# Designs tried in a protein design run: designed miniproteins, single chains, continued (2). Part 46

Each design is a single chain, and the fold is of that chain. pLDDT is the mean over its residues in the fold that is shown.

## One batch from the design tools (miniprotein)

Design m5574
Fold by ESMFold2-Fast:
Structure m5574 (fold): chain A 88 residues (1-88)
Amino acid sequence: RQKVKIEVEARDLSTVMELAREIVELVLDKGHDVEVTVYTDERKDLIATTLVNLMQHLSGEEIRVEKKGNTLTLTTKRATVTVTFKNI
């Protein structure tokens, strides 16, 4: 089972939406595990909530969410996504 690593600077909503679409494709269509590093100077909780809501909307399924410090773990039936938030 392949693991894909993604690094992104979350400066605007369009970047978060693009990230959500890419993760959904990798996880639900291809069954890959994904490790994401998000660089942001904005509120990490808001970006995390937006990302989860967009992924649920795009996938049409329930995603199990676990938050631990700066790390968000999203578990689906097919694969796991780990998101780590870092300051710019």
Scores: mean pLDDT 78

Design m5575
Fold by ESMFold2-Fast:
Structure m5575 (fold): chain A 82 residues (1-82)
Amino acid sequence: GKEEIINKILDAVKKAYELAKEKGKEAGLNFLKKELENLLKQGKISKKTLEEALKAFKLALDNNLSEEELLNLIKKVVEKSL
């Protein structure tokens, strides 16, 4: 269901955030993009959901949001675009 897909995205975002803190913003963004492209290929998300999630992730990193704030932001944008 939608909740399963949202949870998969949030898990990917959490891992991407940890990677961004460890190896830099580009590493986190590249990881998240790859994970979301896999979900798109499986027909589980739309291109709009992928673009909105990547945009929100980049915005959160650029504004130094916490992991919790980022996850809340992603959940909100993904729920609106699924």
Scores: mean pLDDT 87

Design m5576
Fold by ESMFold2-Fast:
Structure m5576 (fold): chain A 61 residues (1-61)
Amino acid sequence: ATLRVEEINGKVVVVVTLFGKTYRNEMKTREEAEKTLELGKKLLEEVKLYLLSALRRWASS
């Protein structure tokens, strides 16, 4: 998955690409978009670490 901030038609947009699909969410400000991007990146990293940890535990059990 990838997250990025783009400007489309003078609007700040958070773009998320997941499983070959692209989702767009318009933000009121650049700061709001940056905060959303940081939260999204943190969530993705936590999910990735959780899945890797769970798979490792199940493989070791």
Scores: mean pLDDT 74

Design m5577
Fold by ESMFold2-Fast:
Structure m5577 (fold): chain A 93 residues (1-93)
Amino acid sequence: LEEELKRFEEEVRRLVKEAVELLKAGASDEEVRRVFERLVEKMEEAKKKGVPESVLNRIVREAVEEAARELEAEGHEELAQRLVSLYYQVLLE
């Protein structure tokens, strides 16, 4: 389970970074939404391997919040808001 969690955390960080890079490149909301849809697929895979959904949700939320804080620190407040909004639309709303 520890190795499954580590792999999931690494994959989440990779996908969130991809979403951030797309936003910085001027990608559409649909392109960024597809990255979060791939993240949902990874969450379902980890859930099938016995990782609790609450743990998966926490890891994703923390990664998105960290990326948003980094974007704000870089002066990309609008991109930070878009990242969080798209995360909510795909995973929480």
Scores: mean pLDDT 85

Design m5578
Fold by ESMFold2-Fast:
Structure m5578 (fold): chain A 80 residues (1-80)
Amino acid sequence: MAEEVIERAKELAQSPDPNLRALGEAVREIAELAKETGDQKAIEMAKRLIDEVLANPEQADVYAALAEMLLGILKVEKER
């Protein structure tokens, strides 16, 4: 489950599209952090971000920005 999201994120991080690469890197960090903390909701959000960008690749820059924002929130939550 979390491993599957991490592998899909790694595949996106190998994309020639810089926005898909940025999304893949951010989602990988989200999924790895969620796996460490047992945050099922964060894993589901990471999966949804991948599914959404694949459905709407023209908005990859928007989804990359959302992934970075979510990663920032989760890092703060982990430190609490």
Scores: mean pLDDT 80

Design m5579
Fold by ESMFold2-Fast:
Structure m5579 (fold): chain A 66 residues (1-66)
Amino acid sequence: SEVVEQLLKDAEEAKARLPTLSVEQLQQTAQQAQQMAQKAKSLGYTELAQKLNELAQAAKEEAQKK
């Protein structure tokens, strides 16, 4: 699906921008990414769900470095 491919690309771009975000923004990103991952998984988009979970984890790690 073209939509899923775009969302995967958006998740990678979001991950690349994590070092530029504040701790508050990183915590918000982690929560939103986890929520989106749960929805993607329920819809059968397993690759997108995995990518969003990776984004959430990366955001949590980046917040600890600040």
Scores: mean pLDDT 85

Design m5580
Fold by ESMFold2-Fast:
Structure m5580 (fold): chain A 100 residues (1-100)
Amino acid sequence: SRERQLARLQALVGAGMTALIMHLYMLRKEGEISEEDYNALVDLLNEAEKAVHEDHDLERAIALIEQVVAYAESKGDKRTAAAGQQLLANVRELQAELAA
């Protein structure tokens, strides 16, 4: 059903956000990312979370997550890039389902 599909996609988006924030936290704890870059990326992800859940602005959420992916790719962080790409796929699928 559409209701079940929307609930599944919303759960996947939320789980993806949490996983990516936790990954960045671990990188910061291990000294693999600067405090400045960590704060910038977490701020982008918190703003993307607000865009998805409060503002319902999925285009903005996509643009913010694309910035996180671009950063990860620029640093050779394949794990963060892959997690960000999966999150993007889930947000785009949620956008398509809401537009239907």
Scores: mean pLDDT 85

Design m5581
Fold by ESMFold2-Fast:
Structure m5581 (fold): chain A 87 residues (1-87)
Amino acid sequence: GSVSWEELDAETAVAFAYMALAIAKNEKSKEAQAGGIRLAIDYARRVAELGRKDEAMEILKQAYELAEKAGFTDVAKEARAEYERIK
């Protein structure tokens, strides 16, 4: 491959997932909040693909809880589906 980034890419994906959740938690716009949670789900999928299953599951659990609390039923369903797929 042109670049080897396995560990760094996993660490970056984890950091970006938690950053997306933190930003989403403080968003005043419902659309921006939902987008931030979905972004965290996308990063969690990448974290799982890179072999860090337990961290991916924790990110998805937090995404699900935040989406449920905010009333984003479709986003919560997406987070739960990814969690069950990885589990």
Scores: mean pLDDT 80

Design m5582
Fold by ESMFold2-Fast:
Structure m5582 (fold): chain A 81 residues (1-81)
Amino acid sequence: MALEKLKEAVRLVLEGTPEAIRRGTELAIEAIKEMDPFEAEIAASFVIMALSLVVKYSEDPEAKRAAREAIERIAAAVEAK
């Protein structure tokens, strides 16, 4: 179910470890693929906002890098719809 994947993706992203961000990114991409284009844009915007908070506030350089890579991958997944 796309909404449950999205909820778990946001939870993992906000944990803020590189591993959790990567797991959350995969779940977000799966959720986006299951959604229509309008829902996918909304979901992507929400996850990108959470990732942007990690980029700004994380003290872990690897978490910041994983979050930046995640933003690019999620944006690409929406554009592919």
Scores: mean pLDDT 86

Design m5583
Fold by ESMFold2-Fast:
Structure m5583 (fold): chain A 80 residues (1-80)
Amino acid sequence: SELPILELDAKARGEALRALAERLGLDDETAKAVAHYVLEMEEALRAGDPAAARAVFERLRDVLGSEERFAAAREWLLAP
């Protein structure tokens, strides 16, 4: 399945990512990093490269710094 966040226009995507950042207590730099990794992961999935998508997903876990934050972000991305 495609990530719903990629179906949003630039403004709606920015608003959705800001809401996620507020929910998880992320600073602006971390929120921007999350946005970049979400786009990169979707590009890999659209290209049919699950190994590349998995590598980006691991970087997203590192950026969020905790399994709890990662689980919350994953849940929100899959069911916004």
Scores: mean pLDDT 69

Design m5584
Fold by ESMFold2-Fast:
Structure m5584 (fold): chain A 93 residues (1-93)
Amino acid sequence: DRQEAIRLIAQATRYLRQGDYDQAIDYARRAYRLASRAGDRQLQSQALTVLARAYLQQGDYDTAIRYSQQALDLDPDNQSARDILQRAQQLLS
């Protein structure tokens, strides 16, 4: 369900702003599953971008790199995923 995936991404983003990374990850994973069932590559990319940001904020740079790369594979124009990838790579250096 595309509309439900959009709602879950919005809620996951809210949890990110609050620093509740566990809830952000849970909601983003649920959103990814719904976006995948809907065949919406852009929504899948957005959900993975939330996952990448949550892991980046927790200091798990390797996981942030993996999710941001997957988001870019689904949507090469996803600037947020590109920014997260670059930052995570810089922080590993």
Scores: mean pLDDT 90

Design m5585
Fold by ESMFold2-Fast:
Structure m5585 (fold): chain A 61 residues (1-61)
Amino acid sequence: SASDRRQAALDELAELAKQGRWDAMIELAERERARALEEGDEGTAVFFDWILREVRRKQAA
């Protein structure tokens, strides 16, 4: 389901964050955001856009 897929993406992001793999987190978040936009899931798209901004901010520091 969409909920299960979102949870799987969040679990993967958490593991990537533990490893400091910011580039992989950006790629995953961009992919999930694009999918949400294609499916008309505005809430999920906004959520992954927020994650992208936060990850990019940490990577730039």
Scores: mean pLDDT 82

Design m5586
Fold by ESMFold2-Fast:
Structure m5586 (fold): chain A 71 residues (1-71)
Amino acid sequence: MIEELKELAREIGRLGGLSEEEIEELIKAIENKDTERVDRLVTKAAVLAPEEKQEELAKLAKKIGELMKKM
């Protein structure tokens, strides 16, 4: 589960143009179950993502939310 969440975080970060530091912050927020920080970073990625990647990013964001609820 945690490794799957880390990979999803890296994928969202790449699609949304987050820095490596922001991706690491997102991973730590997931590990700490800090849903507010996760939502903020995922929202930033969604805003930065090009139009053609918006749908894919939205699907990844939904997966992270569902997996975090099961933690």
Scores: mean pLDDT 80

Design m5587
Fold by ESMFold2-Fast:
Structure m5587 (fold): chain A 71 residues (1-71)
Amino acid sequence: GPVPETPAGGKIRKGASLEEQKAVLEKTRAEWRALVDARIPDPAQRAGELARIDAAYKTAVQSLEDMDAAA
């Protein structure tokens, strides 16, 4: 299955709502993007890494929504 738990998995409480899980993922994405923005001075490399993070976030959110809809 796509994007199971890391990096958000270890931060999500057992029994957390879909909204809480999505909020944790969004916060993790924002923090990861900020870290990339601070550490990668090359605009092209930074843009590529940010796009990768955004794609991973979208996949994780979709997986959570699909799981919630199925449950």
Scores: mean pLDDT 73

Design m5588
Fold by ESMFold2-Fast:
Formats: sequence, structure tokens, C-alpha cells
Structure m5588 (fold): chain A 78 residues (1-78)
Amino acid sequence: MEELSEEEKKLALEHIKKLMEKAVELAKTMSPEEREKLLKELKNWLKEVEKEYKETGDEVFKEMAEILKETIKKIEEI
């Protein structure tokens, strides 16, 4: 079975949360132009993750999408 295990999914979500936390902190030190570039990349990744959730129904993609949405909002509030 080539699908991720439940442990692997949980670890992936924890890694994404850590990366997104770092992205928010990094965004606070960025120029407005670099922040806009980061936001475009995150919004593109969100669109891809939401598509994967629609195609697979796997809750891991739903949780990833929520993490990305929260991160985008935090950066937009800077």
C-alpha cells in the first residue's frame, strides 16, 4: 500500500505547522514585495491542497488547507 500511514500523515501535519510558523516570523522581516511573493506561493499551494482534498477525500489535505489558510491570514495582517 503506497498511501501514507496515519503516523506519517500526523508527522507531515506537524512539519507543515512548524514550517508555517517559521514562514509567519520570516514574513514579519520581509519587504512588502517579498511578502506579496510569499503570499502568492502559499495561495497557490492552498489551491493545490484543496484540489487534492476534493479528488481524494483524505482528511490530511483538509487539515493542511486549514493550516495554510490560517498562515495566509496571519501574513496578510502584517
Scores: mean pLDDT 81

Design m5589
Fold by ESMFold2-Fast:
Structure m5589 (fold): chain A 95 residues (1-95)
Amino acid sequence: SEEEEVRRKLAEILGKVFDLIMEGKSTEEIINEAKKDVEKLAKEASPEQLELMRKQVENLYKQLEEITDNEFDKKMAEVVKEIYSLLKKELEKRK
């Protein structure tokens, strides 16, 4: 299904983000890499797939809002926030 395919592609991007955090990359470097991957997916995605991506990332971001002072969680939240912002901008352009 399209929902399963979108979930799989987002999981691949988030997995890469996890690896970059574990490698000790800066938040800025991680955001730049994530944006490149998300922009590529957004260009290839249908409007329906983009909306599914936005909803999935929004749900993840809301869960991460209750984050502790852990550095990993803070970096993950900031990256997810930037991905969410990018997806909202891409959807707005297609209205």
Scores: mean pLDDT 78

Design m5590
Fold by ESMFold2-Fast:
Structure m5590 (fold): chain A 65 residues (1-65)
Amino acid sequence: SEVSRQAAADILGAALHFAGAKEVKIEGKKVTIKYEAKSEEQRREIETLAEGLRALGFEVELEEL
């Protein structure tokens, strides 16, 4: 359901902020994630969370600062 999808997106958004994303913006089905990777591990973590959002049906744009 849309409610379940939104809840999952909120959890992934919080995880992205915890992983070091500077901005996570959700606009309808589009998610824009801005981040400054301090390590390859951090970059992979953010990319993995972004793939989680894509699996939920969102269009995800990653912007490295």
Scores: mean pLDDT 81

Design m5591
Fold by ESMFold2-Fast:
Structure m5591 (fold): chain A 79 residues (1-79)
Amino acid sequence: MKVKLTFRAPEGMSPEELRKVGREVEEILKKEGVDAEVSVDEKNRTITVTLDRKDIEKASPALGVLFRAGLSVASFEDL
């Protein structure tokens, strides 16, 4: 079962910073062996991560990067 997690950037985060955060998240997910899709929406200032629900625990370090960068959970959707 796949889940879609959308994170919203804090006020003042530049599009360049958002792209860097998205790349860091993607690299950590690859390192942890998580099959995930990471999408950066510069216009809406969001990063979306789509992964298998069973891999959420393995994705924890990558999700931690989002929270440490100041992003907040905007939505959590079962697919």
Scores: mean pLDDT 84

Design m5592
Fold by ESMFold2-Fast:
Structure m5592 (fold): chain A 100 residues (1-100)
Amino acid sequence: SELEEAREELEELRRLAEELKASDLPDEDKVQILRDKLRELGILPFLEQAIQQTRQGVETPALRRLQELSKRLEELIRAGKITEEQAEALVLLELRRQSE
C-alpha cells in the first residue's frame, strides 16, 4: 500500500541521515546528499516551492493543509488511534501530493 511504501522510504531516509551524521564528509556534501534523497522521494519540489513562495510573501494553501494535517495527526496519536510511524508516513504522502 502507499502507506507501507512511504514508511519504508522514511526508514531509508532516517538510515541515510544517521549514516551522514557519523560521516566525515563536509557539511555541504551531506546537505547535497540529503537534498538528492528528498528529490528522489518526491518531496523536495514541495519544499523548494514553499520556500520560494514564502520569500515572495505568499502564504500557500499547501502549508495550511500541512499544518492542519499535523494538528489532526497529533490528536490521533494522543487518542492512540495511530502510531508515530504511521503519522510520519501520512505526512510524507501529503508532501508528495503537494509536490505534484
Scores: mean pLDDT 70

Design m5593
Fold by ESMFold2-Fast:
Structure m5593 (fold): chain A 71 residues (1-71)
Amino acid sequence: MRWRVTITTEPGKAQDAAKAVEALGGKVTEIKGTTVVAELEVPDGDALAEALRRLNALPGVTGVEADLIPE
């Protein structure tokens, strides 16, 4: 399943969040100041939940949102 992940960060932390998404196999599509938008492909909801937990645990991340991309 493919998901659009939106990560909100503190100022100066967007690049760190983008690198973390790429380390999880995600593709960063946009960076707007404190907001990072990426696409993440995962096999199921458990894998998505683990990825979101890892991203939300990063220093300077204030929020993580995921939307399903229709196939």
Scores: mean pLDDT 81

Design m5594
Fold by ESMFold2-Fast:
Structure m5594 (fold): chain A 103 residues (1-103)
Amino acid sequence: EKKEKILEAFEKTVQRLLERLSKILDPETIEQVRKIAENALKKIKELLDKGASLGDILREVSNFFAKIQELVQKYNPDKVDEVMEILREISREFLKELSEIEK
């Protein structure tokens, strides 16, 4: 149940992120973000299935956000500051959802 809730929280986080980024990034960059998200979801599911710690999950989520930042810096450098603000807000929302699950 907790594993399912954590995975669901991350899936919702990805959905919110894609919705917000789709308003400011080109469709080609959004497609790359979707691929990064798909890989992160797969990795987090594998970690949860193996009984990984919350710290391991948070590290993988951090890696996910870092990859998105790198992608935007490379292909949409004029949007980096706006994307970083979105990533900070989305990260905060995800951490809040995780804290509710762990209570």
Scores: mean pLDDT 84

Design m5595
Fold by ESMFold2-Fast:
Structure m5595 (fold): chain A 85 residues (1-85)
Amino acid sequence: KPPKRDLTIEEIANYILEKFKDKERYTLEEMVELMEELFKELGMEVSREDIESFLRNVFDPDLKGYVTKEEILEILKYLKELRES
């Protein structure tokens, strides 16, 4: 069923962690592929370039080409503190 709003950073981070729960590191390329699959499943048409730009700015601002599970968990923890939920 298609969503009626944009995906939040929290929703994206949780989806990545769910799919790669046994991995310690995720490449930007792997995250882009996961987001493409998620958007397809939700009936959203989003370009690969837009997904790459979003993920790089949010999860890989240092341009190192990968994100650790710990970094994703830190982002989720920070977002939870802001929402108190």
Scores: mean pLDDT 70

Design m5596
Fold by ESMFold2-Fast:
Structure m5596 (fold): chain A 110 residues (1-110)
Amino acid sequence: MIDEAIAAFEEGKARIDALDPSDLQGLEAAVRELIAKFRELAEKSTDPEVQALLRQAVAALETILDDYRRRLAEGKLTPEEAGQLLKDSVKTLLDAFIERLRALRERKAA
């Protein structure tokens, strides 16, 4: 399960990286799909530590999406600037959770 979770975060990061920052619909769809995938993995996980990390990642991604939508509604950012902020925020979050999942995997292997 941990390896599946790590793979999902790494695949998600690669997908977000590949998207053009002006493709706001594609970026929002990718983030929503990541939230859905992490929720699914959390429900399937029998490991409470993995489940907790996945739930924390979902909550953090939802917060990033809400902040992004608020900033877009304010009209102060160009579409490309808003998309780049979303990309950077999501990638930073995914990197932090990949590191936490890898550390958890090492602890459980010992």
Scores: mean pLDDT 87

Design m5597
Fold by ESMFold2-Fast:
Structure m5597 (fold): chain A 119 residues (1-119)
Amino acid sequence: SSMRKRLEEQEREAIRRVLDLMESRAYRVPYVATLPDAEELDAPNYSARVPDPVSLETIRQAVENGEIKSLEEFRELLLRMLANVERLLPPDSGVLRATRAVVEEALAELERERARLEG
């Protein structure tokens, strides 16, 4: 329907705004900005421990090719990204702390965007 398509377009715009924020905050943060490439020392460890790899780069690609259709799908990917980093790194890791901060800020912004679309 016309209303459904409009909502999907508005949700996509909201997702892009949150993703832009995350990309600015998580610039070059390992596992978050991009996935390890095959030449990186940690790539075999990442692949063995993370069956469903997600990074901001893969999320950006999925948004731009139309694979992410809702704020909820985007939220689920952010939580998966955080869970993946938590599996790889110890609780006192600076990378894990940075990842949590970025995801928490993004989830708060996503909730503000959701409230704006519902009001």
Scores: mean pLDDT 83

Design m5598
Fold by ESMFold2-Fast:
Structure m5598 (fold): chain A 90 residues (1-90)
Amino acid sequence: KDELIKELEKKTEEALEQVKDNEVARKQIQELRDHGIKAIKTTSAAEEIMKVTISSLDEIVREGKNKDDDSIESIRKLTLRHIDRIAARS
């Protein structure tokens, strides 16, 4: 699990650097990181949660560069729900 958390942290730092001028995107990325790490620590589906979280970070980076905050918030809300559903099944 520590290795998975390290990978998520590294991907989070890369994502934050790519959207450093977008505070909304940065906040959503940080929330997804925190929620993902908590879920990884408490569930057996840690690899699936890490992959889902990283995929959503990539989407937020893409949207954060050229789209409005509603798209970013939608991605975060859907991802948090998806992580919770994975955690509940494991």
Scores: mean pLDDT 78

Design m5599
Fold by ESMFold2-Fast:
Structure m5599 (fold): chain A 94 residues (1-94)
Amino acid sequence: PLSREELLALGRELARRRAAELGLSEDQTAKVLELMERLLEAFLAVAPADLSDADLLFGVQMAVEEALEAVLEGRELSDEEIRAMARALAQAIA
């Protein structure tokens, strides 16, 4: 099974690759990485312990896409909003 550290590393790599594809600035890319890590950590804190590697990888992908969308829209996410998004993602996957 994939570890938390492996999931975070995959999320960082995917976030950097997606940001580059979209032509984001270095500052925007840094924001995507920060939001992705916050979303993914919040997701992993509430996700069922018996999720498959495929479900965990889908969670990583969704955390990256949500972070990209927020940065592209110029949205600032509160800790409460991040937790709410993480819970919604965990419920959708489980």
Scores: mean pLDDT 85

Design m5600
Fold by ESMFold2-Fast:
Structure m5600 (fold): chain A 97 residues (1-97)
Amino acid sequence: MSLDELLDRAAELANELERKALASGNPEQVRAAILAGATVTMLQMRHAVGGVVSERQAENLRRVLEEAMKKLDADQRKIAEELLRTLEEAIALLQAQ
């Protein structure tokens, strides 16, 4: 799968996560979904300018996403797990550039 396809899929998953978090009425879950979406946007912007992700930046992004996932309910967590897997693939490709 291409980096563009992975980032597009990640954006779709982040949008779905945000919609479910907003529907939950839980402010910590909404905050977690916003942080996930911001991560996707940052990776899209880096890719658009031909940028790379360093090992340190990749590790920091993983920690932010994993911490955010702890606040989610079971249904949101399923989406977040697919999002995290998709982002790990995208980060690996960005590091390989």
Scores: mean pLDDT 81

Design m5601
Fold by ESMFold2-Fast:
Structure m5601 (fold): chain A 80 residues (1-80)
Amino acid sequence: DDEKLLEEITKALRSFGVPEDVAREAAEKAVEAYKKAKTPSQGVLNATRAVRDLLLEHGYPERLARAAAIAVGTVIRKHL
């Protein structure tokens, strides 16, 4: 079900106006960070930070990056 989680995160990011390529890259980083964590709680935190950091690196405003990262965290929590 990693593929379903990846698609749901990508859709959430696209709802913030993030283009498909950047949204998919961020979703892949989020899933990777989540899977490498020792606990689900740490996994959500790591995934949220990975999305925020990637969006900031791509030049998105801090406010949008934070809101999008929170939305990704919500998607992951729903699939716990």
Scores: mean pLDDT 86

Design m5602
Fold by ESMFold2-Fast:
Structure m5602 (fold): chain A 65 residues (1-65)
Amino acid sequence: LEEAARETIVGTARAAGRGGPFSEQELRDIAEAGAQSVKEKLGIDPGQEAIDEAVRAGLEAARAR
């Protein structure tokens, strides 16, 4: 379940990186909002490591275009 939460925010940030003209800070804001949503809805804190992974994935997706 924690892994599913991590995959969700990483996937969201990666999709944002591919499709949108988002800065690193905007990708971090997206990842943090995703983590907060998971906390509020499921009671699961994916943690700072998951947020950092999501930002990295989003930046890699943006650069790979």
Scores: mean pLDDT 77

Design m5603
Fold by ESMFold2-Fast:
Structure m5603 (fold): chain A 62 residues (1-62)
Amino acid sequence: MEEKKQALLERIKAAVAAGDQKAAASLIRELARTMGISDEEALELAREATADVLAERQKQLA
């Protein structure tokens, strides 16, 4: 389970970095289903995992 979780989080990070909101949303739903958690809980995990990516992206745009 942990391996699948990490793989999905890496895909979510890649989608967020690419600005692909549709792919990111689909991957978050797959994370929720894979882990047996709510979509809201999966979104929180994705936000934590992508916080550094979003901060770095904001820094590059400034």
Scores: mean pLDDT 76

Design m5604
Fold by ESMFold2-Fast:
Structure m5604 (fold): chain A 64 residues (1-64)
Amino acid sequence: MTALEALREGKPEFSDEEAERIVAGARALLAAGFTVEEVAQLLSKVAGLSPEAARRVAEAVAAE
């Protein structure tokens, strides 16, 4: 499962551009030294993802 696929399962109403920007932001945060758990918390708060969906997206980004 890709990070983009995990995000679309959590919030299918996101536009393609918005979904790609959210995934890119998560990747940048991991590259900056944030943990998967910290990125998941930020995605839940900022993108309105459920904690479960946010964790799946953060884990998928970290796996790439």
Scores: mean pLDDT 77

Design m5605
Fold by ESMFold2-Fast:
Structure m5605 (fold): chain A 62 residues (1-62)
Amino acid sequence: DPRLEELLRAAAVGADVAEHPELAPLDVDGDGVVDGADLHRLFDLDGDGTVTRAEALEGLAR
């Protein structure tokens, strides 16, 4: 989904949740901003420090 890919790209550079309400669940700290660190933490629960773009896109799409 190109829209979802664009949202993930925006979040990687620090997206405001108010502009992207679909990203609100990804705001782990609840500070109103979703950045790459929040996405990394959400999908890298094993703590291996690696999240593939394909896995992130698939997780959010489902």
Scores: mean pLDDT 60

Design m5606
Fold by ESMFold2-Fast:
Structure m5606 (fold): chain A 92 residues (1-92)
Amino acid sequence: MVSIEEAIGYVLRIIGYVIDAELAKTVEQAKEAAIKAAEIALELAEKLGDKKLVEKAKKVLEKAKKAKTKEQAIEAAKEALNVALEGLKKVK
């Protein structure tokens, strides 16, 4: 079972990558940050065993990989943060 402290750690790591995407000078840098944010959100969802959250996280990862603009990459990184926050609420 994921502890609340562990889940908070995942959320904080994703916040760091959202900031990296916002501050990125290139689309490629923003995409790399968004992909890392989405991968961390997916790892948390899988550890929680929440099938619906895992499917949502996988869709966010695909959006990050397909982002063509910095704005699309930032959106994907923020969606990854939302997935992780939903996961945090499910920790008992």
Scores: mean pLDDT 88

Design m5607
Fold by ESMFold2-Fast:
Structure m5607 (fold): chain A 58 residues (1-58)
Amino acid sequence: KAEEKAKEFYKKYKPKEVTIEAPVPSGLNYFEQLRRNRAEAEKMKEVLEKMGVKVTKF
């Protein structure tokens, strides 16, 4: 889950600033996977920002 990944990443590395990029998918479901990848990146950004990390999303 995106929230758990974000918390574990913060606990391990304790970053002050992080760049999060949504992976670029391939195949027939390109746009659907892109939407899902963006949603996950957005959730991770929210969790990290609540922990005081500055997040840049592309």
Scores: mean pLDDT 71

Design m5608
Fold by ESMFold2-Fast:
Structure m5608 (fold): chain A 79 residues (1-79)
Amino acid sequence: MRYEIVISSETEETAKKALEKIKKYLEEKGYLVGVSFDGNTARIEFEVESEEEGVEVTKEIQKIANETGATVALPMARA
């Protein structure tokens, strides 16, 4: 199951810092991560085995983003 999360911030520097921390977190947990960056937004894609895992990972991403001054828009599950 593939998840896509959008991170936004007031500045590009803050979005980039949040993206780097989140990417490190996901890589340490063994996820294959796709990332893209567009101005003040960062998009993160990863695959999980269950919806419960996706929700748990999304909550941790939201926490990391908030700690760096960024906001998580909406988690979207992909087919």
Scores: mean pLDDT 76

